# Designed miniproteins, single chains, continued (2), part 110

Each design is a single chain, and the fold is of that chain. pLDDT is the mean over its residues in the fold that is shown.

## One batch from the design tools (miniprotein)

Design m7804
Fold by ESMFold2-Fast:
Structure m7804 (fold): chain A 95 residues (1-95)
Amino acid sequence: MELALEAAEELRKYGEKLAKSKDPKAQEVGKGLIRASELIRKLAEAGDLEGAREGLRQAADLLEQLANDPSLSEEDRKLAKEAAEKLREYAEEIE
């Protein structure tokens, strides 16, 4: 439970950073991640660790797609890549 709550908080922080981007695509993804962090937090609080883990994997996949988007700034791609790797690690640890 603790680890899933930490992961949700990290996801929220990455979402807030991306939502502050000048790129509309990165902003939209950032807002989506903030919403996902709220859902994952609720799942973790309800004891649905499988749901929380799946949510983190989906968020990581979305961030990996963003990290490989050549239309985004180098900074946004790097942030997305770091976030994807970190969330994937959390998803494995709460298995």
Scores: mean pLDDT 83

Design m7805
Fold by ESMFold2-Fast:
Structure m7805 (fold): chain A 94 residues (1-94)
Amino acid sequence: MKIKALIEIDGERKLVEFDSLEELANYIVEELKKRGIKEAKVTVAVRPSLQDQIEKLEEMLKKKAEEAGIKIDLEVRVSTTLPDDVDVAVRIVP
């Protein structure tokens, strides 16, 4: 199953499709690195069908950010109000 993520960073929103949560986690950390962001608040909202994956996503994001030397204040939660074409919504605030 492909994961459709709406990613908001630096006032820009982009819909990106991933084959896995690991690809999503990699994308988030690479965008932070690309922008020279050293510390950010990352809020992730997932649809209820992905609730069982929250802990794994949290662990992957924290590990990948630490390996990249980036400090993240991470919040991962379930949302029932995501648009039909969105499985995950990510907001990044430096």
Scores: mean pLDDT 83

Design m7806
Fold by ESMFold2-Fast:
Structure m7806 (fold): chain A 107 residues (1-107)
Amino acid sequence: GPPPPRQALVIRLSEKVKEKIEKGEKITPEDLAQIEIRTSGRGGAVGEVLAEFRRELAKVTSGEDLKNALERIREKAKELGVELFITYDPEEYERALARVEALRAEN
C-alpha cells in the first residue's frame, strides 16, 4: 500500500520557560498553560506523541522535569517517525508551523 502520511508536531515554549529550563527553576501551571501545540493531524502516530507529551507535562514542577519531558517526546517522535519541532523563538515557530500546516493540507 502507499506509505503512511508524514506527520509533524510543533511545540512553542516562551523565552521565560527556556530560561527556567536552563536554570532548573520551578515551572508553574501558568508556564505550562502558555505552551502552544500544533499538529499535522488527529490520532495515529502524532496523536500518540501528543498524548505522551500531555502525560509527561502532568508530572512537571521544575525546569529539569520539563527538560526530561521534552527529551522523552523527542525519543517517542523518533520512534514513530513524527517530525518534532520544539521552538522558543517566534521566527522558528512560524517556520515549523508552516511545515505542520503543509503536512495537514496533504492529509
Scores: mean pLDDT 82

Design m7807
Fold by ESMFold2-Fast:
Structure m7807 (fold): chain A 107 residues (1-107)
Amino acid sequence: SMKKEEEEKLEKLNEELRKELGELLLQSQAAIDQAAARALASKTDADMAALAATGAAQAKALQELADRIEKLSPTSKGGINATSARLGGISVLTDADVAIRQTKAAQ
C-alpha cells in the first residue's frame, strides 16, 4: 500500500510517460513515412538502406522507451504504455519492410 503522495507522483509519472510515448510514436511514423516516400521516389539502394536504418533506429528508440517505462512505472498503466511502445517498434519495422518491398517491385 503506497502513501497518497507516492500514488500521486506515480500517476503524474505515468501521464508524462504516456505523453512522451505519444510524441515518439508520431515522430517515428513521420520518419518512416518520409524515408519511405524518398525511397519510392528515388528507387535507389542507398535510400532503401536509409529507410531500413530509419526503421531500426525508431524501433530501438521505442524499445528503449518501453524498458524505461517498465523500470520507472512497473504498474498496470506502465505495463500498457510499455506494450504500446513495443508494438510501435514492430509497426515501424513492418512499415519499413513493406515500403522496401514496394520500392524493389517498382525498380
Scores: mean pLDDT 87

Design m7808
Fold by ESMFold2-Fast:
Structure m7808 (fold): chain A 109 residues (1-109)
Amino acid sequence: MRAEAERLRREAEEAFKRDPREGARLGLEALEAEAALRLGEAMTLARQDPEAAARAAREAAEEIRREGERLAKRALEAGDEETARRIREATEEAVAAFEAAAADARARA
């Protein structure tokens, strides 16, 4: 699964070299896929190691926030304000989900 997230990210970067708008759209797909995967991993880990799950969720939130900001800026540079807005919205939703997962894991610890 981690390899799939890496592949989607590479596809987005290659697309940015040819068509920045296509790159931004694929980047959003990669970001959403990575966030969903990491959230599922943190939730699964919470049953075995709540403290480790809380750390993983917080780290994922920070990484997704940074990546989302980077992608949104690239979309704006490409003149795609709609995709930039969607990237920011998806990033905020993912970060909120990670923060909720971290809080839930801490409550179980």
Scores: mean pLDDT 84

Design m7809
Fold by ESMFold2-Fast:
Structure m7809 (fold): chain A 99 residues (1-99)
Amino acid sequence: SEKEKKIEEYKKKALEATDRMVEAARQHDPELTPLVEKARDYILEALDSKDVEEGQKLLAKANEIIDEIVRHASPDLAREIRRLGNEALKAVAEALKAK
């Protein structure tokens, strides 16, 4: 269905953005890679959530970790994480809303 296609598009966008976040960490600040992977894990758990409320709580946790990363990251990584993080968070929020 069109609804299922839209959800799959948002899932693909979230996966792509989170993969790029990890790649950016590896390139700019490798020491922050585990923290970026933790943010990715919460984003992907939110995406797979069957409960919208639980998904929103997981996204809030991911956002807190993203803020922590940005505070400690180099300017190059901070820009990439903020940009890609926003893309991933928006995609998951839309997927949760669409159900």
Scores: mean pLDDT 87

Design m7810
Fold by ESMFold2-Fast:
Structure m7810 (fold): chain A 81 residues (1-81)
Amino acid sequence: SMEEKIEEIIEEVIELAKKEPENIEGITRHALELLSELSPEDAEKAVQELTKRLLEEKLISEDDAKRIAHVALSEVEKRRA
C-alpha cells in the first residue's frame, strides 16, 4: 500500500540519521531520492511524518530537521508545476 511505502521511506531515512546523525547533507540527499518516487501529495505527507519523527526522537538538531523539511517541501512544490 502507499501507507506502507511511505513508512518504509521514513524508516530508511530515520535509520540513516541514527547511523550518521552528523551527515545532514547525506540524509537530505537520500530523503529527496526516496521522496521522488512518490506523488507530490504523498511526498508532502511523508515529509511531515519524517520531520515529526526526527524532532520526537531528537536524532538531529531541530534546525537541521527543519532545513531538511524546507528543502524537501521546496522540491515537492517544483514537481507540482
Scores: mean pLDDT 85

Design m7811
Fold by ESMFold2-Fast:
Structure m7811 (fold): chain A 67 residues (1-67)
Amino acid sequence: QPAVASVYADTKEMAEKAREAALKVPGVLDVKIVEVGGTYVVSAIAPTQEAADAARAAMEKVLEELK
């Protein structure tokens, strides 16, 4: 079963930057952005938990730099 790593972004711009970072991670299959109550959930889908964890780390790093 594919693994999923999700982060929360306060703006669509931050969510799109997180998506871009996740897509640069080797092994990531897809990245989805969903708006929930004015917050954006960015979910990276990967074939393994290790790849999902790497995607999460990349997204967290970009979001921290935009804060």
Scores: mean pLDDT 81

Design m7812
Fold by ESMFold2-Fast:
Structure m7812 (fold): chain A 65 residues (1-65)
Amino acid sequence: MDAALERVLAYAEEQKKKGYLKDVEVKGDEITVTAKDSSPKTASVLTALALFAIAEGLTKVTFKD
């Protein structure tokens, strides 16, 4: 849903500004997030983002790097 997608995107963009994410891409109802590195801190951010997406009802969220 558009409002849920916008909320998850806003969170992802904020994490990108903080330097934890390298890229955030949207294609239709799918969000693709690229991690900055494989550190435990970045992994924690990806886990939080995944839980937030699930809570908002988004099923097409992909993590890479």
Scores: mean pLDDT 76

Design m7813
Fold by ESMFold2-Fast:
Structure m7813 (fold): chain A 91 residues (1-91)
Amino acid sequence: MVEEKVEKLLEEFEELLRKGGLPLEYYKKKGYEIGYELGLITADNPELQEKVKARVEKLREEVLSVTPEESIEIFEAFYEGFEKGIEEAKS
């Protein structure tokens, strides 16, 4: 079901952010890809979109409290992918 795919993708994003030692560009690419897939599968479900945004925002606050400012770019890439996924699904 869509909810199960959303949870799996959010878990994948959280796990990605907890891994160290990878280049920033890799995190940005993967963040965008995960965001894009989440955007595609939630495009017709505003409640799931809100759940995704709420969970990612909490994760962003947690990560930025203990990581450098460059980590903001990963979340920016995620949101860019998420918006593009929603747009692509609606076209």
Scores: mean pLDDT 81

Design m7814
Fold by ESMFold2-Fast:
Structure m7814 (fold): chain A 117 residues (1-117)
Amino acid sequence: MTVTREEAKEMLEKFKEKVKEEINKRFSPDLAEQLNKVLDRIYELALKRIDEMPEEIPVEEVRQILGDAIARLQIYLIYLLTYDEGKSYEEAMNEAVKFADIAQKIFDEILKEVEER
């Protein structure tokens, strides 16, 4: 299955919006602000990557782009929780895994909506 470049951008925008809502719900205002800045940068890089792709993009390529975004968010969250919030690596890892699982679920729901068209 393929999606158009515009459909891929729409999926990315929906992902960003839902992940921002989850960040604001789960984390302190200061941590949420830092994570939202990281998410905005990741989104800009992902959007640029989509713009460099053909008009018809394999769904697996979109899956890889969003998977990379989730992995990057997870790494940054561990960094912020350990260095800024003073949490142990184990506590930071557990929180980051839970957050990544939610981000993955958001992505899977968005992808399912596209595949059911």
Scores: mean pLDDT 84

Design m7815
Fold by ESMFold2-Fast:
Structure m7815 (fold): chain A 82 residues (1-82)
Amino acid sequence: SLVEEAQKAVDEARTLADEAIKNPEKASEAIRKLEGYVRGLRAMAGQAKRLGDEETYEAFQKGIDEAEAALKKVREALEKSK
């Protein structure tokens, strides 16, 4: 389901963030991928809203919030490594 796809994207975002923190050399690639996840989730949330699927829309919004948090975590780790 779309709700399951949103949760999978969130889990993948968290994994990318954790890997980038352990290996700062991967931070730029992780940021690019996380920005892609956020963009994709926003597009899907927009579609769910247009279709009146409130449950799916809320699931994607939660996924966006968590992917944004993961992105912030990677950016902060990269800044500390300077």
Scores: mean pLDDT 78

Design m7816
Fold by ESMFold2-Fast:
Structure m7816 (fold): chain A 104 residues (1-104)
Amino acid sequence: MKREEELVELHRKLALAKTPEEVYELLKKIIDLVLEMAREGNGKLVAPAIFGPYAGKELDVEEALKVLEEYIQNLVESGLISEEQGQELIDYARKKAKEILDEL
């Protein structure tokens, strides 16, 4: 499956998720896949459709991290995950982004 198709499928599963635990696990996979796409693009990715208004734009790792942080925060504000789960996902994304930037 293409990376973009994997992201669309993960986003579809996220919309159908019924528990905060399911949302957390799916978001972690989305974070891993987005940042892996940036690594494979030598620090650049074309924003996937799930990034909404950013879709089709070329983003660097730091820009992709900001979009992921906004996405996670919106899910916390919507009550789909806890503030604690949201912070853990943001910290995970930041750590992974730093590891990728250190490889470039």
Scores: mean pLDDT 82

Design m7817
Fold by ESMFold2-Fast:
Structure m7817 (fold): chain A 79 residues (1-79)
Amino acid sequence: GVANAKAVLEALAAQEVAALSETHTILSQELEISERDGLVTLTLTLTVQDAAGRVSTVTTTITADRNGNIVSARREVRE
């Protein structure tokens, strides 16, 4: 169901934050979850700073169906 899809997406978002935290400082984090037509979409927007002091915005969008199967994933990086 939707709760299972949300749990899977939130776990993936937590893994993304943990992975980036190993090489970057997380300056801000925004999480949005939406449901439409049996699909659940999570958008994670992170503002991160690397060891050289460069700031980037990383936007990760992941969509899952109600069975918890990932149907799409994309990542965009903007400096």
Scores: mean pLDDT 85

Design m7818
Fold by ESMFold2-Fast:
Structure m7818 (fold): chain A 72 residues (1-72)
Amino acid sequence: MKLSLEEKKERALKAVEELTKAVGLAVTKQYLRHEAPHIFGIEFDEEELNAARSVEDLKELIEKLYEEAKKK
């Protein structure tokens, strides 16, 4: 089943909040690294993902990845 890019972004933002609360930031980063190609068709920049230090940083990276996915 295919979701719109907007729906994928919303799901990713919600998942980041829930996963970070449940399993912590490092595991959430690994989830995003694995899921980004399936959600958006592109990968996160590894340096940017590793530099993220909070849920807010991860949300900003998801927004950036969504904007890049819209261009492709």
Scores: mean pLDDT 76

Design m7819
Fold by ESMFold2-Fast:
Structure m7819 (fold): chain A 80 residues (1-80)
Amino acid sequence: MSIEEIKEEILERVEEVLRQLIEDMKAQGYSDEEIRETALSAARQIVNHFATRYNLSEEEKEELLRRVEEIVEELLKEFS
């Protein structure tokens, strides 16, 4: 498995977890700010876990964290 395939699998896993989390929190009446903070916290834990497991560089980890922020914003728009 290439490093790019690993990064994409991590992002797919993050999106799956965050989609469920954001949908549930929206249904419960949480604000976008509360959802964003919770989602980013959860996503950082997932990214850090896999970055350690696959021995990703700091640059690759930072790229994943940036992509995660984009996923959170896209999902917040989807469930708005």
Scores: mean pLDDT 83

Design m7820
Fold by ESMFold2-Fast:
Structure m7820 (fold): chain A 78 residues (1-78)
Amino acid sequence: MELKPPEGYEEVYRGPAEEVIRWLKEQGIELTLESEEMVSATVKKVVMRGEKDGKEYVLIIYHDMATGEAEALLARKK
């Protein structure tokens, strides 16, 4: 599934959700759950938002519930 940053945002990090979440913790960026929905019978989309040092971040995760694999895109507002 192709991940794209929202309009007005730039890509910061892309990869397995566990790696992106680890990077966020290392940077001290705290995100709050905005939405969580099933986009198919086996795929869940999670969106989280937050800010750090005056910069806005959004994290988009697609989690395949059948395989346990999750891909994430972290984007920052320009």
Scores: mean pLDDT 81

Design m7821
Fold by ESMFold2-Fast:
Structure m7821 (fold): chain A 87 residues (1-87)
Amino acid sequence: MLVEEGNKKLAEGEEYLKAKKYEEAIKKYEEAIRLYEEAYKEEPSKEILENLLKALANLAGAYILAEKYEEALEYIKKARKLEEEIK
């Protein structure tokens, strides 16, 4: 359920990003990340880590497009660290 809800939020964020609604995209990606983090805490899996990586990368991209570069850099660093963990 949590993973499925996270996937829905991730997809909603992607639609907002395509519509150039960057603040709405950011909110949806943040919601997706929280859901995936909660899911991982309950049932750790590589699939959830991959979903977290995608959500973190998308969030960083949305922050770049919103011209919030400090926030973008933080999520780029988190995504890079997570990518090393799933290899």
Scores: mean pLDDT 84

Design m7822
Fold by ESMFold2-Fast:
Structure m7822 (fold): chain A 68 residues (1-68)
Amino acid sequence: SKLQEAVSKAAGLLLKGKEEEALETLKQLAPHLTEEQAEQIVELLKKALEGDTEALKELQEKVKELEK
């Protein structure tokens, strides 16, 4: 899905320390997201990339809920 693609690209940017670019990429590729929803996805991605398994589960559920 477009949202899953956006999340994957944002994850790659976060791994490079480019948090602002990750947020902007997510908003550009998933323009139906509110600012709050995009920020929540970035926060969950950061935690999941740090090895937080619970954050990874929350991220997956959030993406499913926001995916059309």
Scores: mean pLDDT 82

Design m7823
Fold by ESMFold2-Fast:
Structure m7823 (fold): chain A 87 residues (1-87)
Amino acid sequence: MIEPLGELLEKIEKDPSLSKQGKEVIKTFLQTGEISEEDLELLRKDPKLKEELLKVGRTLYELALESGAEEVAEEIKEKIKEIEKIP
């Protein structure tokens, strides 16, 4: 894991406004670069979770840019695009 990404995930984990399930999906996706089949089915069935994931992803993108972690920011941007494609 890239250190800036680790710090961002830690902050998301501590955010009480985010669901525990949403945090776990975000953490796994950002760490592995992939969404499991189970997580994909979950996002298809729960549009609110998908919207939450996109919101957090955009926040992480901004934080990565602010931290000067351009590689991490680009990875997050691509992941956001993949999530947006989920029906």
Scores: mean pLDDT 70

Design m7824
Fold by ESMFold2-Fast:
Structure m7824 (fold): chain A 95 residues (1-95)
Amino acid sequence: SKQEVLQKLDELIETVKKLIEENKDNPVMVSFLSDLLSLLEQARQAVLDGDFDRAEQLLGDMLIKIEDGILYNPELSPVLEILQKKLDEVGLAFS
């Protein structure tokens, strides 16, 4: 449901905000997480607008971004793998 998707997105947004604060001395991590946060907020707005096609597209873009982040910045992998799992859980709520 729309409410379940919003709840999962809100949880993930809060998780990313916490990770930004916890990693504030790591500019590569902060930059990556800030970009991801922007995409999450755009996906949340798309869900509020009833534009589920756009929300699903943004979730796909975020998954690609995380996969690239793990591949090209392996030091970020422990954090990005946690976010990938949570993002997959958001995606399942659309089905």
Scores: mean pLDDT 87

Design m7825
Fold by ESMFold2-Fast:
Formats: structure tokens, C-alpha cells, sequence
Structure m7825 (fold): chain A 91 residues (1-91)
């Protein structure tokens, strides 16, 4: 359901923010990459709450592969760390 997807997305965002805070030795470039991914997840969460389709999520600035990564994360098919690694490969 949408509510379950929103809950999973919120949990993933919170867990990823905790992961970011737990890493004291990140470079400035790595910290920016983490913040950019957090911002992307926040945008995706906003889209989910608004009931947006995959096509509309792409219109928000995600490429189709980035939307696929976010959807896999929300479905629990990949971890937050795996989602972040895949996100970096798309940049």
C-alpha cells in the first residue's frame, strides 16, 4: 500500500541520515554525495506522499535508473548502503 511505501521510505531516509552521521572521516566530496542522496530521497518521499507516478517522479529530477534505485530501496530489495552505491554509479 502507499502508506507502507511511505513508512519504508521514511525509515530508509532516517537510517541513511544516521549512517551519514556515524561516519566521522568522510571527505568534503563524500559528505556532499551523502547530502545529495538524502535530498534525492526526500524528493522521492514527497512524490510518494503526493501519489505521483513513476513518470512524474522522473519529472522531479530523477532519471529512470535513480527512480528504480529508490523503488528497490522502499521495497526492501536493497539496503540503504547498496542504494547509495548504485546512486553514485549513475553520476
Amino acid sequence: SLDERVERAQRALAEFEELYRSKPNLTPEERKAYRDFIAALETYLGGLRAGLTREQLVALGFDPEEVDIAERLVRGEITAEEAYQRYLERK
Scores: mean pLDDT 77

Design m7826
Fold by ESMFold2-Fast:
Structure m7826 (fold): chain A 80 residues (1-80)
Amino acid sequence: MSKEEAEEMVRLAIERLPKIIEEAKKAFEEKDHVKFTSAKFALLSERVTVDLAEPLASKELVEKARKLIEEAEKVIKEGE
């Protein structure tokens, strides 16, 4: 994986994470356990993406993604 590919992976994660947070909040509000579980799996996928990209991606991008992951994890934990 190139540095450019790694940075793109992290940027895409940063774009997708707010949507995952939004979906988790809606699923919790609607008591839709299937959608909530889907959001949990999407979050896990984004964590793996960031973990794989971390060694090559810029520290600033990784830190932004990590903050969004932490926010998403808190929303998921609150909705459990």
Scores: mean pLDDT 83

Design m7827
Fold by ESMFold2-Fast:
Structure m7827 (fold): chain A 103 residues (1-103)
Amino acid sequence: EEEELRKKTLKILSDYLKWVIELKKEGVSDEEIKEILIEIFKEAGLEEDVAEDLAELIIEEANRIIKDPENTTFEEAAERILERMEKKYGKEKTLEIMKKIVK
């Protein structure tokens, strides 16, 4: 169950990364994308501070992929986001976050 949740979360984070890259190609600013992501995550039930941190990490990793698309995979970027959330919030809180964004 936890392993399935992690896999679903990585897939969803990968989808957000692809979406953010597409928005950036269309000329949407990082600040506008951050505001959109924060509202999405707040609607999913995340606290504002958690939503802000997650949005910032997604934008950071999307920018990393844009800079080096041949040597940076969506899977690696999604895993880094999850690892950084776990480092800041701990494993239990990160599991709660994963459950909310997978819904």
Scores: mean pLDDT 87

Design m7828
Fold by ESMFold2-Fast:
Structure m7828 (fold): chain A 90 residues (1-90)
Amino acid sequence: SKLDELIKEIHKLFQEALDAIDNKDLEKLKKVLEKILELAKEAVEEGYFDLVKLIIDKVESLIEYAKSKGLEEMAKLLEETKKEIEKLLE
């Protein structure tokens, strides 16, 4: 189903985001977050609001992870991305 495809893609993108944080690759993180935002937009268009909430929760976990590693610039980028996704819901 379309939902199953989106879930599979989001899991892959969050793994890529985690890898970018671990490698301190800010440019890679930016590109992955742009793809996550586009996927969140598609999820909203399809009415998959529970998936959008899951994406927000996963971004929050990455914010906490980046902060725990002292990666303040990455945490800020993740916070901005979370804010943009939250705006899609209202």
Scores: mean pLDDT 89

Design m7829
Fold by ESMFold2-Fast:
Structure m7829 (fold): chain A 95 residues (1-95)
Amino acid sequence: MTLEEARAQLPALVDEAAAALSPEVLQAVRDVLNDKDLEGAARVLSEAFGLPEEEVLEELKKLKETKKKAEAAGDPILELVKETARLLEARLKEL
């Protein structure tokens, strides 16, 4: 269903992102998906998209809280998040 369809399209979406975005932005996205260095990720994303760093960091913290709630609920979307992070890591090694 919807998650299976999203998962099937995920490699193509990651390839499009890797072609369109800088390696620094891809690394920041990967770090956010792995709950690593949210402050560093906020700086990179803020500079790339011209957004205030404090607002980006606040949104990333909200995403982290949403992820914790999904983990507590056993939401299968977390497997999609983990797979996205793995695909981004593979693409970063090729860059």
Scores: mean pLDDT 76

Design m7830
Fold by ESMFold2-Fast:
Structure m7830 (fold): chain A 96 residues (1-96)
Amino acid sequence: LPRGSEEEVKETVESAKKSAEEAIEYAKKGNVSEGASKASASGILIAEARQNGASEEEIKEVEGKLGEAYKAMSEATENEEKSKNNKELAERLFKR
């Protein structure tokens, strides 16, 4: 038997969506740490919603947003590493 009311499940899914969207926003700002924290919170909430009988369609929507958040975090991390490596190379070339 599913646990929780339909309204409780809907509220949990909505909270998961908001956390995933916040994760995307933090990742776009280069704040990967906060982005990861928000993505983790969204993952916990969607797992709870699934346990309480959320539809596969609602779960997939949140998983899609989480995928976008993780992609943005990965891109932010790669760009930061490339920027750091380029700065170090330029400094070494300047010093000869």
Scores: mean pLDDT 77

Design m7831
Fold by ESMFold2-Fast:
Structure m7831 (fold): chain A 77 residues (1-77)
Amino acid sequence: SMEEERRAREEEALRRAKELYEKNTYSIEEVQQKIDEIRAQLLQLDSLPETPAVREEKRRLMDELMVLTALLQLMYG
């Protein structure tokens, strides 16, 4: 189901976020900048016709946003 698919994606995002957190690769400021860049890209895609390619790019960016948001939450404790 779409709900089970969403949960699986959220679990994968949290797993990736924990991996990035353990590696201590990014500062809070760098994570926030990446989040802002992805949000800007999503806003740009919202101006385009909803084609399969646009939907897939939005999905990819939303998955990246989920990872970085989870990472940010881990970094704040």
Scores: mean pLDDT 86

Design m7832
Fold by ESMFold2-Fast:
Parts: sequence; structure tokens; C-alpha cells
Structure m7832 (fold): chain A 90 residues (1-90)
Amino acid sequence: SLLDKALELAKEAVRLAEKSGDSLAKRTAQLALDVAERARRGEVDAFDADVALGLARIGLGILKLIGGSEEAIRAVELAVEALDLVRRAL
């Protein structure tokens, strides 16, 4: 399912963000994981998912602007993909 794939991507995003040591990447990946887990429990609506996706996209833009590491950028790209899948599942 879309939510199962979102959860897998969000878990990988958290793993890469922790490896990167980047605080913005860690926060963004954790947001994606929390939203994906809550969506599986029916605790997230389309508006919540859209807000989270918007925040993750802003985080990705900031990391690219400040020259974040490849691992940090990849982690947030996975978080964005996970949140897009959550939004499409709702």
C-alpha cells in the first residue's frame, strides 16, 4: 500500500538523517515518520499531510541553499517522497 511504502521511506529518511548529523534533516525525517505512522492509525487528514509535505519541501530548499551534505539532502528527499505518498493515500 502507499502508506506501507511511505513508512519504509520515512524510516530510511530517519536512518540517513541520523547518519548525516544534520539537525534540519533529522527533524524533517522525524516529521515524515511521525506523520506516516499516524496516517496508518487514521489520525491524519489531507490538510495535516499537505502542511507536513510543505514544511518538508521548505526544509529541502533550505538544505540545498546552505550547501547541506549529500546524506542530509537525500534524507529530506526521502521524507518528501514519504509525505507525498501519505497525501496520495488520503
Scores: mean pLDDT 91

Design m7833
Fold by ESMFold2-Fast:
Formats: sequence, structure tokens, C-alpha cells
Structure m7833 (fold): chain A 89 residues (1-89)
Amino acid sequence: SEETKLEIINRILLVLHEALLNKTPNEELLERLEELKEELLKEYPDEKEFIEELIEEVKEKIENGVPVYEISAELAMEHLKAAVERVTK
């Protein structure tokens, strides 16, 4: 469901936010995102494709040197937009 997808996005945002606060090295962040992927796949098996695509996209951006704050900001804006559309419709 769309609500489940918003929960998944929020879980990823929390990991990215913690990485920004703690200045987590990219190598450790990539390992944490892989752990999060396994957690999310167990909790939301019906959203497997969404989870795998989104986390792989985030990991690829990190590996390509995109700043974590930029990735977090983009994902937060998508989360906010989806949440607003849900309450306005």
C-alpha cells in the first residue's frame, strides 16, 4: 500500500539522518543500508520490488559520491509530497 511505502521511506530516512548526525563513513552506511534492506524485506514481503529498487538507488548514489544530505533531502521531499497528496485527496 502507499502507506506501507511511506513507512519504508521513513525507515530509510532515519538511517540517513543518523549517518549525517554521527558522520558515519560511507562504507559503514552501505553496510547499515544492506541490514535495513533485510529487515524491511522480512517486515514487508509484498513490497519487495519497491524496497530493493529504492535501497539499491540510495546505495548507488552513495557509491557515486552523492552527498548523504542531498540523498536525504530528495527522499524527504518525495515522502512529504506523497503524504500531502494522501491527506488532500
Scores: mean pLDDT 83

Design m7834
Fold by ESMFold2-Fast:
Structure m7834 (fold): chain A 87 residues (1-87)
Amino acid sequence: SALGVTLARAAEALREAARLMREDPEKGAEEALRVMRATASVLSSLDSELGKKVEEALKEFEAARDDIDKAIQIVLDLADWLEQQAA
Protein backbone atom coordinates (compact mmCIF):
# COMPACT_ATOMS: atom_id res chain seq x y z
CA SER A 1 0.00 0.00 0.00
CA ALA A 2 1.03 3.64 -0.43
CA LEU A 3 0.80 4.09 3.36
CA GLY A 4 3.03 1.04 3.92
CA VAL A 5 5.66 2.43 1.51
CA THR A 6 5.52 5.83 3.28
CA LEU A 7 5.98 4.20 6.72
CA ALA A 8 8.87 1.99 5.49
CA ARG A 9 10.66 4.98 3.91
CA ALA A 10 10.21 7.04 7.09
CA ALA A 11 11.69 4.17 9.15
CA GLU A 12 14.76 3.98 6.85
CA ALA A 13 15.22 7.77 6.95
CA LEU A 14 15.08 7.68 10.78
CA ARG A 15 17.67 4.87 10.91
CA GLU A 16 19.97 6.93 8.65
CA ALA A 17 19.41 9.98 10.91
CA ALA A 18 20.32 7.86 13.98
CA ARG A 19 23.52 6.73 12.21
CA LEU A 20 24.33 10.40 11.43
CA MET A 21 23.65 11.34 15.10
CA ARG A 22 26.47 8.97 16.14
CA GLU A 23 28.91 10.76 13.77
CA ASP A 24 27.59 14.35 14.04
CA PRO A 25 25.03 14.69 16.85
CA GLU A 26 23.84 18.21 15.90
CA LYS A 27 23.42 17.53 12.16
CA GLY A 28 21.90 14.09 12.80
CA ALA A 29 19.42 15.53 15.31
CA GLU A 30 18.36 18.21 12.77
CA GLU A 31 17.76 15.46 10.17
CA ALA A 32 15.82 13.27 12.66
CA LEU A 33 13.68 16.28 13.64
CA ARG A 34 12.99 17.06 9.95
CA VAL A 35 11.95 13.43 9.19
CA MET A 36 9.79 13.17 12.34
CA ARG A 37 8.00 16.49 11.64
CA ALA A 38 7.33 15.54 8.00
CA THR A 39 6.09 12.07 9.02
CA ALA A 40 3.83 13.49 11.77
CA SER A 41 2.31 15.98 9.29
CA VAL A 42 1.60 13.32 6.63
CA LEU A 43 0.25 10.71 9.06
CA SER A 44 -1.94 13.22 10.97
CA SER A 45 -3.71 13.89 7.65
CA LEU A 46 -4.24 10.15 6.95
CA ASP A 47 -4.68 8.54 10.40
CA SER A 48 -4.96 10.59 13.61
CA GLU A 49 -3.78 7.66 15.81
CA LEU A 50 -0.60 7.06 13.75
CA GLY A 51 0.05 10.82 13.66
CA LYS A 52 -0.36 11.05 17.45
CA LYS A 53 2.24 8.29 17.99
CA VAL A 54 4.81 10.16 15.87
CA GLU A 55 3.98 13.46 17.64
CA GLU A 56 4.53 11.76 21.04
CA ALA A 57 7.93 10.42 19.86
CA LEU A 58 8.82 13.90 18.51
CA LYS A 59 7.98 15.45 21.92
CA GLU A 60 10.16 12.86 23.73
CA PHE A 61 12.98 13.50 21.21
CA GLU A 62 12.87 17.28 21.79
CA ALA A 63 12.89 16.66 25.58
CA ALA A 64 16.00 14.41 25.21
CA ARG A 65 18.00 17.13 23.38
CA ASP A 66 20.90 16.98 25.89
CA ASP A 67 21.07 13.13 26.06
CA ILE A 68 22.34 11.83 22.71
CA ASP A 69 22.05 8.10 23.56
CA LYS A 70 18.43 8.55 24.69
CA ALA A 71 17.63 10.69 21.61
CA ILE A 72 19.10 8.01 19.30
CA GLN A 73 17.08 5.28 21.08
CA ILE A 74 13.84 7.31 20.67
CA VAL A 75 14.54 7.65 16.91
CA LEU A 76 15.31 3.92 16.55
CA ASP A 77 12.23 2.89 18.59
CA LEU A 78 10.04 5.06 16.33
CA ALA A 79 11.68 3.54 13.22
CA ASP A 80 10.99 0.01 14.52
CA TRP A 81 7.35 0.92 15.30
CA LEU A 82 6.79 2.49 11.84
CA GLU A 83 8.28 -0.61 10.18
CA GLN A 84 5.89 -2.84 12.19
CA GLN A 85 2.92 -0.70 11.02
CA ALA A 86 4.15 -1.02 7.38
CA ALA A 87 3.99 -4.84 7.55
Scores: mean pLDDT 85

Design m7835
Fold by ESMFold2-Fast:
Structure m7835 (fold): chain A 87 residues (1-87)
Amino acid sequence: MEERLRELARRLLSPILEGKTLSEETIEQIRQIIRGEAVTPKDPSDVPLLLEVETAVGVLRIYAAVNKIPWELLERVLLEVLDELLS
């Protein structure tokens, strides 16, 4: 279960985030989206990227709900995948 969630997360987030050099502030906003927190973009140029991340996270949340994956596990896996893609 966890491995399949992780692979799906990589598949959905990789096209959005892989190989990108992002500011620490933008990365923190992505972490806020993963945690389901409200985000106010500080740079208008980040809005398309943040919306794509929000859409991908939404799909992953639906997947987690259907497969009875705890939200704490979902958030942990998504934060780990984010760190992998941005390193």
Scores: mean pLDDT 82

Design m7836
Fold by ESMFold2-Fast:
Structure m7836 (fold): chain A 85 residues (1-85)
Amino acid sequence: MEEEKKKILEETRNKILEVLDKYGAPDELRKAVEDIFEKALKGEITFEQAAAEIMRALDEYGVPDELRAEILKIISEGIQKLKEL
């Protein structure tokens, strides 16, 4: 279970980072997302808490609503997979 949970978190992180890279997001935003996922992977925060922190970071950096919707979809798919464990 824990290994599968880690894989889901890593896949979700990588998909979000790919979207941000395609958008041309600043390194600081990418680092913030990576740091949030590292906390979740270490079990310091829940995935729901990580999702909230990511959405807050996207808002702070002024990411457009269309890209925020794409990232929210990726997060929602990750949460759904975790619920199946």
Scores: mean pLDDT 82

